# Ledger of designs, part 86: designed miniproteins, single chains, continued (4)

Each design is a single chain, and the fold is of that chain. pLDDT is the mean over its residues in the fold that is shown.

## One batch from the design tools (miniprotein)

Design m14981
Fold by ESMFold2-Fast:
Structure m14981 (fold): chain A 95 residues (1-95)
Amino acid sequence: ALEEAREAAEEGKKVAEEGVEKGGSEGASGYAGGAARGIGIGLDYARQGKLEEGAREAKEFVEEGKKGLEKGDYREGAFGGGSGYGAGAAVIGFA
């Protein structure tokens, strides 16, 4: 769970940063919104003791972000990446 959460946080940050670089203000908006949402979701899972479920959700967000980048939706890509980063970081913070 912790290693998976750490991997999701690292990958999510890279995906979000790529969305910002390519999408400018749209990517930045996606990253900010995604990170805030991801942190909230990750904290909720962590407080319930569901670290494995939180890590899995973070990985799913990263995959959604990668798909957004692939289709040129940098706001969606940065939102997904940011959500994975936030959720993964929150899960790690409770371990």
Scores: mean pLDDT 86

Design m14982
Fold by ESMFold2-Fast:
Structure m14982 (fold): chain A 65 residues (1-65)
Amino acid sequence: MSLEEQARELIERLKALLPSMPEELREPARKTIEALEQALKDKNPVVLAAGIHEGEELIEEIERA
């Protein structure tokens, strides 16, 4: 799977989780979505990889709660 595909899937997952997410995690999630969308627009694989890592950590935190 390409970094672009991983980023798009992660954006979809984060957006789906936003309504049920604890309030304290919603702002970090929105910022991660914005950063990933910008990285996709800029076609920057390094920033995409970093954003994917941040988003996956955030999803794990949500799933533990």
Scores: mean pLDDT 80

Design m14983
Fold by ESMFold2-Fast:
Structure m14983 (fold): chain A 66 residues (1-66)
Amino acid sequence: SITGGDRVVDFTFAPGVSAADAAAQLSTMTTGLTFTVSGASGVRVTTPDAPTRADFQALAAARQMT
């Protein structure tokens, strides 16, 4: 059986926050997360099985941009 270890979270950023700019900035905070830009204001984030402190900090920063 395949147990998915990754978690997928979709962020829609506040007006004026570019998804491409946000994804670029968040990618400098951690290497453990995968950021996929979806439109002008959307980013899909895939988290690993065991997120690091840097991963949680990047997710917290993403939440502040929404």
Scores: mean pLDDT 75

Design m14984
Fold by ESMFold2-Fast:
Formats: structure tokens, sequence, C-alpha cells
Structure m14984 (fold): chain A 80 residues (1-80)
């Protein structure tokens, strides 16, 4: 339970940074969007590590989804 909570909190942190990046991207603030997506990637990678160590399959799947979304958005910014 304690470790499941840690994985969930880190996934939530990664998701919040992903949302922040999307908001800045829609506002045209590409520099802030890029920074937010980089923070989302970092948090998602940490969430994956915690989820793997604690066997939290659901948190692992959520963390991997956030990681893919943030990496894709960061690549889109770098191509624009």
Amino acid sequence: MKYDKEALLKVTEATMYLMKGIIYYRLGDLEEAKKAFEEAIKAAKEAIKIAKENGSKLSLEDAERVLRAAEEKLKEIEEE
C-alpha cells in the first residue's frame, strides 16, 4: 500500500507536467511547453522505476503512457 501510493503520486506528478506542457503549447509558449514536457518525461521515468520495483502493473502502464505522450509532444515542438 505505501509503495503503491508512491507510484501513484509520481504518475500523478508526471501527468500534471504533461498537462502543463499541453496548456503552454496551446498558448504558443513553446519554451515553457518544452520545459514542462521534459519534466513530465523525468517524472514518468521515475514512476516506471517505482512501479516496476513494487509490482504495480496499473501504475506502470499509466507511467509508460504518460512517457510516450510527453516524448511525442516534445518531438512535435522540436519539429516546429
Scores: mean pLDDT 82

Design m14985
Fold by ESMFold2-Fast:
Structure m14985 (fold): chain A 66 residues (1-66)
Amino acid sequence: SREKKLAALRELLPELTGNERRIAELLIESNLTASLSEIQRRLGLSPAETLRTVTRLAQRVQEKLA
């Protein structure tokens, strides 16, 4: 659920650095409504870098919810 994903991101936040932390903060602030293009523009990342970092965050969230 969205609430479980948000809770997992908040729990992960102290373990995250650099762009992973910045993306996680933006996802929490936006209640997971931020698009990949919005994240890309706000953080000055390429589309590929944004997708890779979001994918890594999703993996870490899944590990925490397993």
Scores: mean pLDDT 84

Design m14986
Fold by ESMFold2-Fast:
Structure m14986 (fold): chain A 76 residues (1-76)
Amino acid sequence: SNLEKVLEDIIKYLEDLRNKYKGKYPKFAELAEKAIEVARKILEQVRAGKPISPEDLEEFRKLLAKLKLYETILNS
């Protein structure tokens, strides 16, 4: 499914962010790791043909918003 591929691409992006910042900004890298864990859980639901848990989706959206804000600050 297209959604499965999108989630895999997002996980790869988050892994790259975690690895890039783990030395200089360890707390940002920890935040990226939390987002990876939730994204993997959502990917498992999609692969199993299950509906995405609303709680997991909300947690993921919150983590992505926080990561985007931090990345914007780091690049300013």
Scores: mean pLDDT 86

Design m14987
Fold by ESMFold2-Fast:
Structure m14987 (fold): chain A 76 residues (1-76)
Amino acid sequence: HMGRLRVRVTLEDGSELEIEVTEADVDQFRAALPALVAGLRAAGHRVTSFEIEVEGDSPKLREVAEALRAALEALR
């Protein structure tokens, strides 16, 4: 089954980021994730809360969801 990953991130300044990733985009998003995290850290952004939802039956999306969860926790 094709799946979907939905992410909502709230930053300390009150900004919200919303990201949707499908299974078709997952490899590209995974490749970009280290750069995204490094950029947030370099900019001094701190995460106050986040929500991650995985729909469907995709091991790749679940793997990316766990990697993203760990990265966002580290930015708190």
Scores: mean pLDDT 77

Design m14988
Fold by ESMFold2-Fast:
Structure m14988 (fold): chain A 94 residues (1-94)
Amino acid sequence: TRERLLELARESIRLAEEALESEDVLELVGIALRIIGNLIEVRLLRPEDPEAAELAERAIELALEAVMAAMRGDLERARELLEEARRTLEELEE
């Protein structure tokens, strides 16, 4: 459902925001795995609105990429990806 897609996208962005404040690589790995779980759930969903599903998947993928950038020490790229994830979520919420 659209509500579940929004929940998964919002949670993934929140997790990525937490990752950007962490210097613990094990914590970052844990956050990445949780976002991957959300991505798998979105991909297994068969919503009636495929455009909403595509936006949710993109927001979650961008959140995951932000965490991966943070793990590499590229905080500027991580922030850029997180902002793009937030913009994608805003489009989903329309």
Scores: mean pLDDT 84

Design m14989
Fold by ESMFold2-Fast:
Formats: sequence, structure tokens, C-alpha cells
Structure m14989 (fold): chain A 79 residues (1-79)
Amino acid sequence: MNWKQVSDTVFEETFDLPDGSTLKVTIDLKKETVTAEILDAQGNLLAKAEVPISKDDSDSEINSAKALAIQQALEKRRQ
């Protein structure tokens, strides 16, 4: 898994999108959320989605929440 640990409870992953925007995914075990944010080239927030997780969730369950958060953020970006 391409997860970068940025703190004891936070992991991040970033993807460049074809339109020049960036998709940033944050797993926060302390807040028990996965957040997907789409940012433009200037860093303005275009879309955001949050999915609840448990700190006791397996890597597989967290990856499922990540996929859902990404899907929801992309759908909001289309609207």
C-alpha cells in the first residue's frame, strides 16, 4: 500500500488528476475518518468527501472506506 505515515495516527496519499487538480486522501485514526479532497493548482478546495472508520478497522476495511471517499469526492466534483 502506498500510504505515507505523517504522524502516529495520520496517513496520506496524493494523486495527480488529468485536469491538473490533485486528489489528496487522508486517513485519520484519531478522528476515525477517511477524507478525500480535490484541490486545484492554486490549492483551492473543489470537492471533499468524508467516510467514517474505526481505529480498530483492518487495512482492508480502511481501503474500502478510502475507495468510497474517493468515489464520493469525484462525484461531487462533477456537480
Scores: mean pLDDT 80

Design m14990
Fold by ESMFold2-Fast:
Formats: structure tokens, C-alpha cells, sequence
Structure m14990 (fold): chain A 98 residues (1-98)
């Protein structure tokens, strides 16, 4: 069903977004330790994963008609957004560490 597909997409989006957030935080830590190159590399990877997570969550939300499916898709969108934010911060602080 469309709702089953929406739940699958939302779960995938959450997985990707959480991975992005983790890499972005690792990038911020690298910048704090003076490793500008690792900070920028992790930040770029976090942005890519965050955007993919948001894309999957958004597709899931468009298909969702039940509250469960909508919540799962929204979790994917939120996790993706957090991944993007963490990646962007890692790039900015990495550039300042140069």
C-alpha cells in the first residue's frame, strides 16, 4: 500500500539523516581539534546524507494518509534536516580552522 511505502521511505530517510547528523558532529569535533580537512570532508558527506534523508522523508509524506505513516515520514524529514544543519556547521567551523 502507499502507507506501507511511506513508512519504508520515512524509515530510510531517518536512517540517512541520523548518519548525516553523526558525520556532521564528527566534522565539528575534527575542526575543534584543528583538522580543517576532515571537518570539511565530513561536513560535505553529512550534507549529502541529510539531503537524501529529507528527500526520502518528503516522498513518504506525500504518499502518507494514516497518522502512523505521516509521523514516520516526518521523522525522516526532520532527521534529514538535522543532518544538513550539522554538515553545514562542520563546513563553516572547518573553514575557520584553516
Amino acid sequence: SDNEKAIELGKKGKELGEQGARLGMEGIRAADEGDAQSAIEHGNQALELGYEGDRYGTLGFELATTEEAKKTALEGQIAGGVGVLAGAVAIVVGRKAK
Scores: mean pLDDT 90

Design m14991
Fold by ESMFold2-Fast:
Structure m14991 (fold): chain A 65 residues (1-65)
Amino acid sequence: SMVSRETALDIQLIAAELEGLRVLKNGDGEIVVGGRITTESQRSILEGLRKLAEAVGKSLTHIEE
């Protein structure tokens, strides 16, 4: 459900920060994540974020440092 997807997105955003990515913006229609992808965990989290953002109707922008 939409509620479940939003909760999953919130959890994934926390996971991104724990893995050294930075949530630069989390707005109503847009999420911006910064950081260079150097690990498989970071890559997996970013891929999950893209899918979850799309599922809740938000755009995801990744800024690679």
Scores: mean pLDDT 81

Design m14992
Fold by ESMFold2-Fast:
Structure m14992 (fold): chain A 86 residues (1-86)
Amino acid sequence: MRARQEAAGAEAMALLAPVEPALEALYEELEKKHNGDEEAIRKELLKLLGITDEEIKELEERAKNNDVESVIEFLMEVARRLAALG
C-alpha cells in the first residue's frame, strides 16, 4: 500500500508540473496582496477555487483511509481550477 501511495503521489506531481508556473504566479500575487498572511491567503485561494472547508475535511478523512485515488482526483480538480484562473 505505501509503495502505491508513493507511485500515486509521483503521478499527481507529474500531472501538476505543467501548471506549476501558474500556481507560483497566483501564490506570489496572493502573498503580496495579503503581506504573507497564510490564513488570509488560504481563505482567498479556496474561495477563488470554490472549495469548501467541508471538502477539505472529506479529503483528510479519505487520506486517513488510504483512499489515494480520491486524493489524486481532488488534486487534479484543484490544478484544473487553478490553471483556469491563470
Scores: mean pLDDT 69

Design m14993
Fold by ESMFold2-Fast:
Structure m14993 (fold): chain A 73 residues (1-73)
Amino acid sequence: MTEEELRERQERVPEEALEAAKTNPVITVEEVREKLEREREELERELERAKKEGDEEMVELLERQLEIIERTL
């Protein structure tokens, strides 16, 4: 995952949550939670890989993205 991809994902998560809330109120909570959980797991794996590779820039970017996802959950 590149820095640009991480920035795009940062924007997409809130947007998808809002779109789900607009179309399916009953399912929105479950859908948003599942989406954020998947995103969190993907970022966790990328973070672990970046740490093993010694990519400090990616580690910082991934930790920041995870914090945003966790705050939204």
Scores: mean pLDDT 68

Design m14994
Fold by ESMFold2-Fast:
Structure m14994 (fold): chain A 72 residues (1-72)
Amino acid sequence: KAKEAQELAEKGQEAKEKGDNKKAAEYYTRAGKILVELDLLESAKEALEEAVKLDPENEEARELLKEVEEKL
């Protein structure tokens, strides 16, 4: 649900502020997955771009971002 994605993005921001970039990327990736399921592709792209920026080695975030970009 959109609310769950928002809560995950907020947790990602908190983890980022604490310097936990890998944990922040995981939260943003989870938010992006929910947004993809809801077909909210622009919001999914924003979350997944942040995840890849925080952890460029996160393959799940990179693959989901590519999928979202191909649909936009």
Scores: mean pLDDT 83

Design m14995
Fold by ESMFold2-Fast:
Structure m14995 (fold): chain A 112 residues (1-112)
Amino acid sequence: MKYLEKYIEEGKKLAKETIEKIDKIYNEYKEKLDEKHQKFAEELVKSVKKAIEAGDFDVAHLAVAVAISILEKEVEKDPDNESTKTALEMAKRIQDVIQETIAEIEARIAAE
Protein backbone atom coordinates (compact mmCIF):
# COMPACT_ATOMS: atom_id res chain seq x y z
CA MET A 1 0.00 0.00 0.00
CA LYS A 2 2.77 2.54 0.93
CA TYR A 3 4.62 1.85 -2.38
CA LEU A 4 1.48 2.49 -4.49
CA GLU A 5 0.88 5.87 -2.76
CA LYS A 6 4.53 6.83 -3.37
CA TYR A 7 4.24 5.87 -7.07
CA ILE A 8 1.07 8.00 -7.48
CA GLU A 9 2.77 10.98 -5.76
CA GLU A 10 5.93 10.59 -7.91
CA GLY A 11 3.76 10.39 -11.06
CA LYS A 12 1.92 13.61 -10.11
CA LYS A 13 5.28 15.30 -9.39
CA LEU A 14 6.68 14.26 -12.82
CA ALA A 15 3.51 15.53 -14.56
CA LYS A 16 3.75 18.88 -12.70
CA GLU A 17 7.49 19.28 -13.45
CA THR A 18 6.90 18.43 -17.14
CA ILE A 19 4.04 21.00 -17.41
CA GLU A 20 6.26 23.66 -15.72
CA LYS A 21 9.06 22.97 -18.27
CA ILE A 22 6.57 23.21 -21.17
CA ASP A 23 5.19 26.52 -19.79
CA LYS A 24 8.75 27.91 -19.56
CA ILE A 25 9.44 26.95 -23.20
CA TYR A 26 6.10 28.41 -24.40
CA ASN A 27 6.70 31.71 -22.52
CA GLU A 28 10.25 31.96 -24.01
CA TYR A 29 8.95 31.57 -27.59
CA LYS A 30 5.41 33.06 -27.65
CA GLU A 31 6.49 36.73 -28.11
CA LYS A 32 8.65 35.72 -31.14
CA LEU A 33 5.65 34.19 -32.98
CA ASP A 34 3.17 35.90 -35.34
CA GLU A 35 -0.58 35.79 -34.47
CA LYS A 36 -1.19 32.61 -36.52
CA HIS A 37 1.67 30.72 -34.84
CA GLN A 38 0.79 32.13 -31.37
CA LYS A 39 -2.70 30.56 -31.75
CA PHE A 40 -1.17 27.31 -33.03
CA ALA A 41 1.30 27.23 -30.09
CA GLU A 42 -1.47 27.98 -27.54
CA GLU A 43 -3.63 25.10 -28.90
CA LEU A 44 -0.62 22.73 -28.94
CA VAL A 45 0.43 23.62 -25.36
CA LYS A 46 -3.20 23.32 -24.11
CA SER A 47 -3.61 19.86 -25.74
CA VAL A 48 -0.22 18.62 -24.45
CA LYS A 49 -0.90 19.84 -20.88
CA LYS A 50 -4.37 18.21 -20.88
CA ALA A 51 -2.86 14.88 -21.99
CA ILE A 52 -0.05 15.07 -19.37
CA GLU A 53 -2.56 15.95 -16.58
CA ALA A 54 -4.52 12.81 -17.61
CA GLY A 55 -1.28 10.72 -17.50
CA ASP A 56 -1.48 10.17 -21.30
CA PHE A 57 2.15 10.95 -22.19
CA ASP A 58 1.85 8.94 -25.45
CA VAL A 59 -1.07 11.20 -26.53
CA ALA A 60 1.02 14.28 -25.58
CA HIS A 61 3.95 12.94 -27.66
CA LEU A 62 1.65 12.24 -30.64
CA ALA A 63 0.19 15.79 -30.46
CA VAL A 64 3.70 17.33 -30.62
CA ALA A 65 4.80 14.94 -33.42
CA VAL A 66 1.76 16.02 -35.52
CA ALA A 67 2.52 19.71 -34.80
CA ILE A 68 6.17 19.24 -35.87
CA SER A 69 5.04 17.53 -39.12
CA ILE A 70 2.69 20.45 -39.92
CA LEU A 71 5.39 23.06 -39.16
CA GLU A 72 8.07 21.20 -41.21
CA LYS A 73 5.71 21.24 -44.23
CA GLU A 74 5.13 24.99 -43.69
CA VAL A 75 8.94 25.58 -43.60
CA GLU A 76 9.27 23.69 -46.93
CA LYS A 77 6.58 25.94 -48.52
CA ASP A 78 7.99 29.19 -47.08
CA PRO A 79 11.62 28.71 -45.86
CA ASP A 80 12.04 32.50 -45.21
CA ASN A 81 9.23 32.61 -42.62
CA GLU A 82 11.07 33.11 -39.31
CA SER A 83 7.83 32.69 -37.28
CA THR A 84 7.31 29.15 -38.68
CA LYS A 85 10.95 28.23 -37.90
CA THR A 86 10.58 29.63 -34.35
CA ALA A 87 7.35 27.65 -33.81
CA LEU A 88 9.10 24.48 -35.08
CA GLU A 89 12.03 25.03 -32.65
CA MET A 90 9.54 25.51 -29.76
CA ALA A 91 7.63 22.31 -30.71
CA LYS A 92 10.90 20.29 -30.89
CA ARG A 93 11.93 21.52 -27.40
CA ILE A 94 8.50 20.53 -26.04
CA GLN A 95 8.95 17.09 -27.71
CA ASP A 96 12.36 16.68 -25.99
CA VAL A 97 10.80 17.41 -22.55
CA ILE A 98 7.98 14.87 -23.16
CA GLN A 99 10.49 12.22 -24.38
CA GLU A 100 12.64 12.78 -21.26
CA THR A 101 9.56 12.27 -19.03
CA ILE A 102 8.55 9.08 -20.92
CA ALA A 103 12.14 7.75 -20.55
CA GLU A 104 12.03 8.49 -16.77
CA ILE A 105 8.68 6.63 -16.44
CA GLU A 106 10.06 3.64 -18.44
CA ALA A 107 13.23 3.59 -16.28
CA ARG A 108 11.12 3.51 -13.08
CA ILE A 109 8.96 0.66 -14.45
CA ALA A 110 12.10 -1.31 -15.48
CA ALA A 111 13.57 -0.85 -11.96
CA GLU A 112 10.58 -2.71 -10.41
Scores: mean pLDDT 84

Design m14996
Fold by ESMFold2-Fast:
Structure m14996 (fold): chain A 87 residues (1-87)
Amino acid sequence: ESEVIKELVLPGSMPLEEALKKFEEFYEEAKKEGADAIEIISVGPDGRRSVLGLDLKNPDALELGLEFVRRALDGGAREIILKALKN
């Protein structure tokens, strides 16, 4: 089972540029700490959850994560939960 080694919650009220910067910082730190994956959870305005799993071996992981964060905030997410996972 994957172990959560790092977690960060971004409030839906956070400016988009700040949220994207926070995700990039989280991504770089997760890689430094030896994470294998990042799980991104978006909590919508109605409380429904959407989840994206990012394999950190994928060179497109950063761009995919940034796009997910952008779409979540554009969709009115109440919060975005970032989890760095290690197997």
Scores: mean pLDDT 88

Design m14997
Fold by ESMFold2-Fast:
Structure m14997 (fold): chain A 97 residues (1-97)
Amino acid sequence: MQKLVAEYIEELDELLLEEAKSLTPEVTSLLALRVADAKKKLLQMYKEKKSEEELKELYREQLEELEEAIEEARELEKLPEEERQKLLDEELKKTLV
């Protein structure tokens, strides 16, 4: 279990590093938050002493969610910097209001 969790976390870090090569820092930061959430879920399952089969299933589900997040990141990257920044500013304002 412990070794498997460590291997999955390492694989998620490598995935983020590879995708970051083609993304701006702002978009990379959004993807990094989703990767951090996936790692948190894996570590929580380890703390709860769940089976290796449950851990493998969770990892598969997280990879599927991250594939969607990567596609979203690539779409944001296609936007001009000014338009992208405007959308980020609008999201921040909604959180404060």
Scores: mean pLDDT 77

Design m14998
Fold by ESMFold2-Fast:
Structure m14998 (fold): chain A 118 residues (1-118)
Amino acid sequence: METRTLEAPGGKIEIKEEVVGDKLHREATAPESDREGVELLVKEIAKEIKEKYPGAKVTLRFEGHEAEVTIDEAEQALINLRDRDVEVTVEGPDGRKLKVTLKRENGEIHLRVEETLP
């Protein structure tokens, strides 16, 4: 397990990374009141997706609806809907998949990223 830290107004946000088999799991938790911290966390993940998966198919799932979107639209949805359950799936042209899940629970925002390694 590897830990990466983001500094935010509501305190440090720890991103925990673990490789299990052929998958990379990343998890982070921030207080729902730390709006800037949640935004920084989402932007960091979106930047990595843009760099690793240029031209990827992005699917946004929210309240039972599914839509194909750009990664910029998915980033804005995760930021604006951080108080809701939101899922983003990214599929690269090589068939690699990445799933981002954001959930609100007990006054905290939980972000989970699952990525299939090559």
Scores: mean pLDDT 77

Design m14999
Fold by ESMFold2-Fast:
Structure m14999 (fold): chain A 67 residues (1-67)
Amino acid sequence: MPTEKYTATLTVDVPGGEPRTITIEADTLEAAVQKLSAAAQEAIDRGENVLSGRITPDLEAFFTPRS
């Protein structure tokens, strides 16, 4: 049975610098949410502003041609 894959993407705003994007892979939605939350908290601890967080299932990539 194929393992479901999820990609969590966190974008943070760095004052005076370029925005940072953090990409996290997980086998389950629950694990992706937990890892995303931890990454967001770590960014806040560094004084960065969290702009957005998204979780995308691997299934979306199936309908998009690979580069």
Scores: mean pLDDT 72

Design m15000
Fold by ESMFold2-Fast:
Structure m15000 (fold): chain A 82 residues (1-82)
Amino acid sequence: SLLEEAAKYFQKAADALDQGDVDTAVKYFKKGVINYLLAQGYPKDQAEKYGKQAGDLLKQLSKTEEGRKKLAEQLRKDAELL
């Protein structure tokens, strides 16, 4: 399902953040957000736009090691709820 795909991508993004690989985390997080929004009934163009914006925000928050750790923890919790 789209929610199962979103959960998998959030887990992969969290793992990448733990490794300090911000570019890989952004890539997976965008895919997770897009799948989540499609599951909620958003049109594909809006899901892709919001996914890009979410990825840009993740990149900004990932500039510090503390930010990356907090984001990884949150993404794993979010994935468990999907």
Scores: mean pLDDT 90

Design m15001
Fold by ESMFold2-Fast:
Structure m15001 (fold): chain A 81 residues (1-81)
Amino acid sequence: MEAVEKLIEELSKRHKISKEKIREAVRKYVERIREEAKKKYGREPSAEEVGEIVRKEALEAGMKEEEAEALGDMARRIAEE
């Protein structure tokens, strides 16, 4: 979605790191969430569950609501792969 692409662009610009590194960081974050959920629930989390966890953590970290939603959606898509 356009919102996810805008978020990647803004994060890349803000932190002076490449868009590829932003995507890799999110991919590693999704892997961490999956492993933690496996330990906690004894099963793979659904893509929707991964997206919701990422959205909540982003909000708790002080990210804006629209940015947290876009990050959660990006994580959900990565988890669907």
Scores: mean pLDDT 74

Design m15002
Fold by ESMFold2-Fast:
Structure m15002 (fold): chain A 83 residues (1-83)
Amino acid sequence: MEKKLEELEKRVQALIAELDAAIAAGDAERVRALLQELDKLVEENRDFLQSITDPELQKRIKELTARMLAAAARAQAFLEAAA
């Protein structure tokens, strides 16, 4: 359980870093592609995340979700400004 969550956290952090780099580069096409990858990653892991009942792991999921939402908001703001 924890190892799978750690692997998911690392993948999300890597995608957020790539997304922020794409925003800095002004690459709207890459930003859109990375947002789709983030959405796919969340959907693929939804059942796993819902299976976690440990309060400490739930706190980590909440923090991860907040980081993902903030990154998605930055990406959407960039795409709207670029249009």
Scores: mean pLDDT 82

Design m15003
Fold by ESMFold2-Fast:
Structure m15003 (fold): chain A 72 residues (1-72)
Amino acid sequence: AELEQQIAELEKLTEGLAEMIKTMSPEQQREALRLLEEQKAAAEADESLPEELRAAVVAAAERLIATAREAL
């Protein structure tokens, strides 16, 4: 229940962040890309996260990275 709620909230946040990234300047998009790649690597290395939540965080980061790269 809690894990499913966290994943659903992450998905909603990811959609909002993707739209926000599209409205950013190229400099802000490059900084967002750097931060997202760092957060993806941190999530992949974080063995304390439940596997399902870790996978969801990584997938969210990958989607936002793709959005930032496409917008550049």
Scores: mean pLDDT 81

Design m15004
Fold by ESMFold2-Fast:
Structure m15004 (fold): chain A 91 residues (1-91)
Amino acid sequence: ASLNLQILQDLENKIKEALENAKKAKEEGFSQEVVDLYEQAAKLYQQAKDLLVLPSSLPGTKVLEQVQNLIKQAEELKKKADELAEKEKKE
């Protein structure tokens, strides 16, 4: 369905963004904590994507719940990384 394709594309974009932010943080001398948070967010987005694309014996409702939980966790880590990076940038 078109909705699932949009979710997959959004996840792919978020994975790329998180990995690019981790790379830039490392290159610009931000703390290892900032780098680790972006990399872990990218991994969680990737896990959410993998659950959507892989054939599964799990009920579809269970798959969607796991995907939503992974996205939420990734968003929280990304937000924490963004906030920490902004704080370090000012100091």
Scores: mean pLDDT 81

Design m15005
Fold by ESMFold2-Fast:
Structure m15005 (fold): chain A 69 residues (1-69)
Amino acid sequence: MKVEVNHEVTIKVPKDASEEYLKEIEEAARGHYEGSLKERAGYEKVEVEVTRNEDGTLIFKVTAYEKKK
């Protein structure tokens, strides 16, 4: 598959943030990128990878493949 979009977003959260709060941020970001790229922009495949660092940093890697004809 050809990579059409490759975007990385870094968000700093409090070190003591709850797992529930972190999950809400992840779900909101995932829904935003999947809705924007797959549903609205017409990319066939969208992948969102989330990495949590011990210093309270969340990294979202967004990759979109094959734009819809």
Scores: mean pLDDT 72

Design m15006
Fold by ESMFold2-Fast:
Structure m15006 (fold): chain A 67 residues (1-67)
Amino acid sequence: DKKAVDAMIDMVRNTGVSPEAAGIAVDGVVSGDLSRAVELLKNLGISEEEARELIREAARMLGLPVP
């Protein structure tokens, strides 16, 4: 999906996170499985607070409700 790919690119540019972290955040928002997204982001060394901020950012970039 071009919209999801564009959101990942924008997240990498704006936050400096890895493409892997951006992808996890976008997938979490699209799937609605936010708990899994937080867990996967923490496995990459991102704090729970930062993971939640990345998920909110992904939601904003996709035009979806911010959790």
Scores: mean pLDDT 77

Design m15007
Fold by ESMFold2-Fast:
Structure m15007 (fold): chain A 80 residues (1-80)
Amino acid sequence: SVFEEIKKAVEEAKSVRELMKKLRDIANKHPEYDYLISEIARIISKYSGLEGMTPEQLEKARKEILELIDKFEKEKVKRP
């Protein structure tokens, strides 16, 4: 599923730059997920300073993003 593709991108990305590249590629292939990817970008912005993201901040962002994806997937399958 596209949710699994997004989760894989989030889990495998080694930097915020790589993560943003993977998410942009997914958005280009699956524009119906643009809203979810936009919300993920907001989380990334929350943890990114002017000097970028530390590894510690990237791990915090990664956890919050994975929780968002799980919540979004559950809402999509449970709500009519």
Scores: mean pLDDT 77

Design m15008
Fold by ESMFold2-Fast:
Structure m15008 (fold): chain A 92 residues (1-92)
Amino acid sequence: SKEELLEEFHKLKEQINKKIAEINAELNKPNPDLKKIDELIVELSKLEVQLFEKVRQLMPLLSDEEKEKVGKEMRELISEIAGITLKYLGLL
């Protein structure tokens, strides 16, 4: 249902935000554990795939206004993930 997919979307977003926080905490250390960051980025990528699948199922069920809202939330999330990825690559 639309309600179940929205709940799953929000739960996945919370899990992604938690992984982003863990990666940022490690990146901000004086001597970052690059192996740990790599493992967290892999886990983050798996959550992104799951989120995309939920969004793909959700979008046909949404009004135009709800699509704009979900689209904005997705754009903001993708921007944060890109920023973290670029920071990590800068350490290599």
Scores: mean pLDDT 87

Design m15009
Fold by ESMFold2-Fast:
Structure m15009 (fold): chain A 65 residues (1-65)
Amino acid sequence: SEERKKFLATAFRLAALAQGVPVEEANRLAQEVLDSDDPKAVIDEAVARGLISPGTAAGLRALLE
């Protein structure tokens, strides 16, 4: 749902900031989630880029259940 997607975007932004991602990049990642038809792919790409840990990504993916 759109509400879950908004919650995921907020959680993703906060998790990225907590892991040292700059504010501008964290905001961009949150916007990518909101704009994407596949938010899980956005999360997985952030792991591949080293922006968040695999454990953080697993928690974020669980929000889409």
Scores: mean pLDDT 82

Design m15010
Fold by ESMFold2-Fast:
Structure m15010 (fold): chain A 94 residues (1-94)
Amino acid sequence: MRRLITITARVVSGEAEASDLENALLESMKEAYNVSVTRADGVRAKLVEGDRINITLTMDSSVSDDEAAKKIVETSKEKLGVELEVEKVQSSLY
């Protein structure tokens, strides 16, 4: 089963390149592929405190939106020291 998930989050603390977060998520979430991280303006750049970001991923599993969001928040903090506050989660079946 495949789903497209888009998570809108705010960077509460920490800094990382968008590509570093993409790589951390791909390594930590076996069910996820095609991870893309952009700022709200659509730019793939360094993420800093106060930024609103969109994380879009394809997940080859039946994991819930809440579980996916939690895993993303935990991975970002544990791997990169970036704290995220989830504002919105949207998903669709593939």
Scores: mean pLDDT 79

Design m15011
Fold by ESMFold2-Fast:
Structure m15011 (fold): chain A 102 residues (1-102)
Amino acid sequence: DVDIPQSVLDLLQESLLKAAELILRLTREGKSVEEIIEALEEAAERGEILEVVADMMIRLLRLDRERAVRLAQEILESGASREALDKFIQEYREAARQQAQA
């Protein structure tokens, strides 16, 4: 649904892999949603992940932690495939709609 240039896709792929790894690692360590959000914000501030990716993952974590963790696992397992990227964008749009109605 989005005509994304390959260079932008490569940056999104790398950023999503880093964000997904961080989410799964902290979840395994028993960190709270708030602690995971703080870590994502810090990673974005350091330029380790794109701010847009951090914002999308933070929104998903706040709305549905289990869904965010499942998406993170799918991103890592697929190596951030196009299918995983499209699913992430779809889930973000759904989460944004749910937040607007709350």
Scores: mean pLDDT 77

Design m15012
Fold by ESMFold2-Fast:
Structure m15012 (fold): chain A 75 residues (1-75)
Amino acid sequence: SSEERERIKQGIVKASSKIQQTHSDEVVDAAHEALSALGGDPEAQKELLEKVSTLSDEEALKLLREVTAEARRRR
């Protein structure tokens, strides 16, 4: 539904803003790459960013690199 899509979009924006404020630029760059690789799956993007926002920089980078590699295998 449109309401569900809007909530997903708001969740992505909120989590992205938190990551930009609390994490290193390397994590922010890796997050952009992972979101691009997950293009077309807003729910997966939202869940990934929410998860990343709760992790340390090292744990976030590991997760983001794994997600990006997995998504790229589906080309």
Scores: mean pLDDT 81

Design m15013
Fold by ESMFold2-Fast:
Structure m15013 (fold): chain A 71 residues (1-71)
Amino acid sequence: DELLKAIQEILDLIAKGERAYAAGDLEEAIRLYEEAVRFAEEQLKTLPSEDLRALLEEVKKKLEEVKAELA
């Protein structure tokens, strides 16, 4: 199932980003969240899913929050 595989990869990237953030590595957290956003946007072109859209919005929100901490 391509959708479940895509969701799993996004969740893995989010988990890695959260661990980097918890370790104080904001630059690495931003990099991982940006990777998750790009991947989710690519998958949405062929897999239109409410779950994928919700995950994309969640990751964008996390990315915005971490970037705000650098300012």
Scores: mean pLDDT 85

Design m15014
Fold by ESMFold2-Fast:
Structure m15014 (fold): chain A 80 residues (1-80)
Amino acid sequence: MYSALILGADGEKNVILTAENEEEAIKKVKEYLKKKYGEEPKITKVSEDEYLAEVNGYLYRIIISESEDMPEYPPIKVEL
């Protein structure tokens, strides 16, 4: 099982999504952001375990893990 963490996507909180594989995890991230903002996010892979999602004038960090348990990350996002 995989977990995807979207930093700062719920205001002052991170969003955690679970999936069967990395492809499904990224699909769930896209659907979450599209539902929240009403537009398709631009997702870019930056490393084996990290992506960036650009949507609604913000850049969100996405962290992927092969574990259901995620370490604690600060809920930060960048305004573009």
Scores: mean pLDDT 78

Design m15015
Fold by ESMFold2-Fast:
Structure m15015 (fold): chain A 82 residues (1-82)
Amino acid sequence: SESEQDELAREALIKAGISKEDADKIVGSVRVYRGTDGRALGVHPDFRVSKELKERAVRQLREAGVDESYVRLYEEVLDRLV
């Protein structure tokens, strides 16, 4: 389910070195992005993730067994936050 994929992704983001608070913001952002067909991120305009954290996060999502379609969705959101 989408909720199960989001929980796996949240844990993978934290394992990549993202704080629990920021991981929750990213998961929420992906839900908004998914629900608005890519029109909105639902986070403060100043919220940023480093390129290094993005690359590490994407790697951890794959290692955690997150479905590839969800990995791509998270990567698209993280690209907009760099």
Scores: mean pLDDT 82

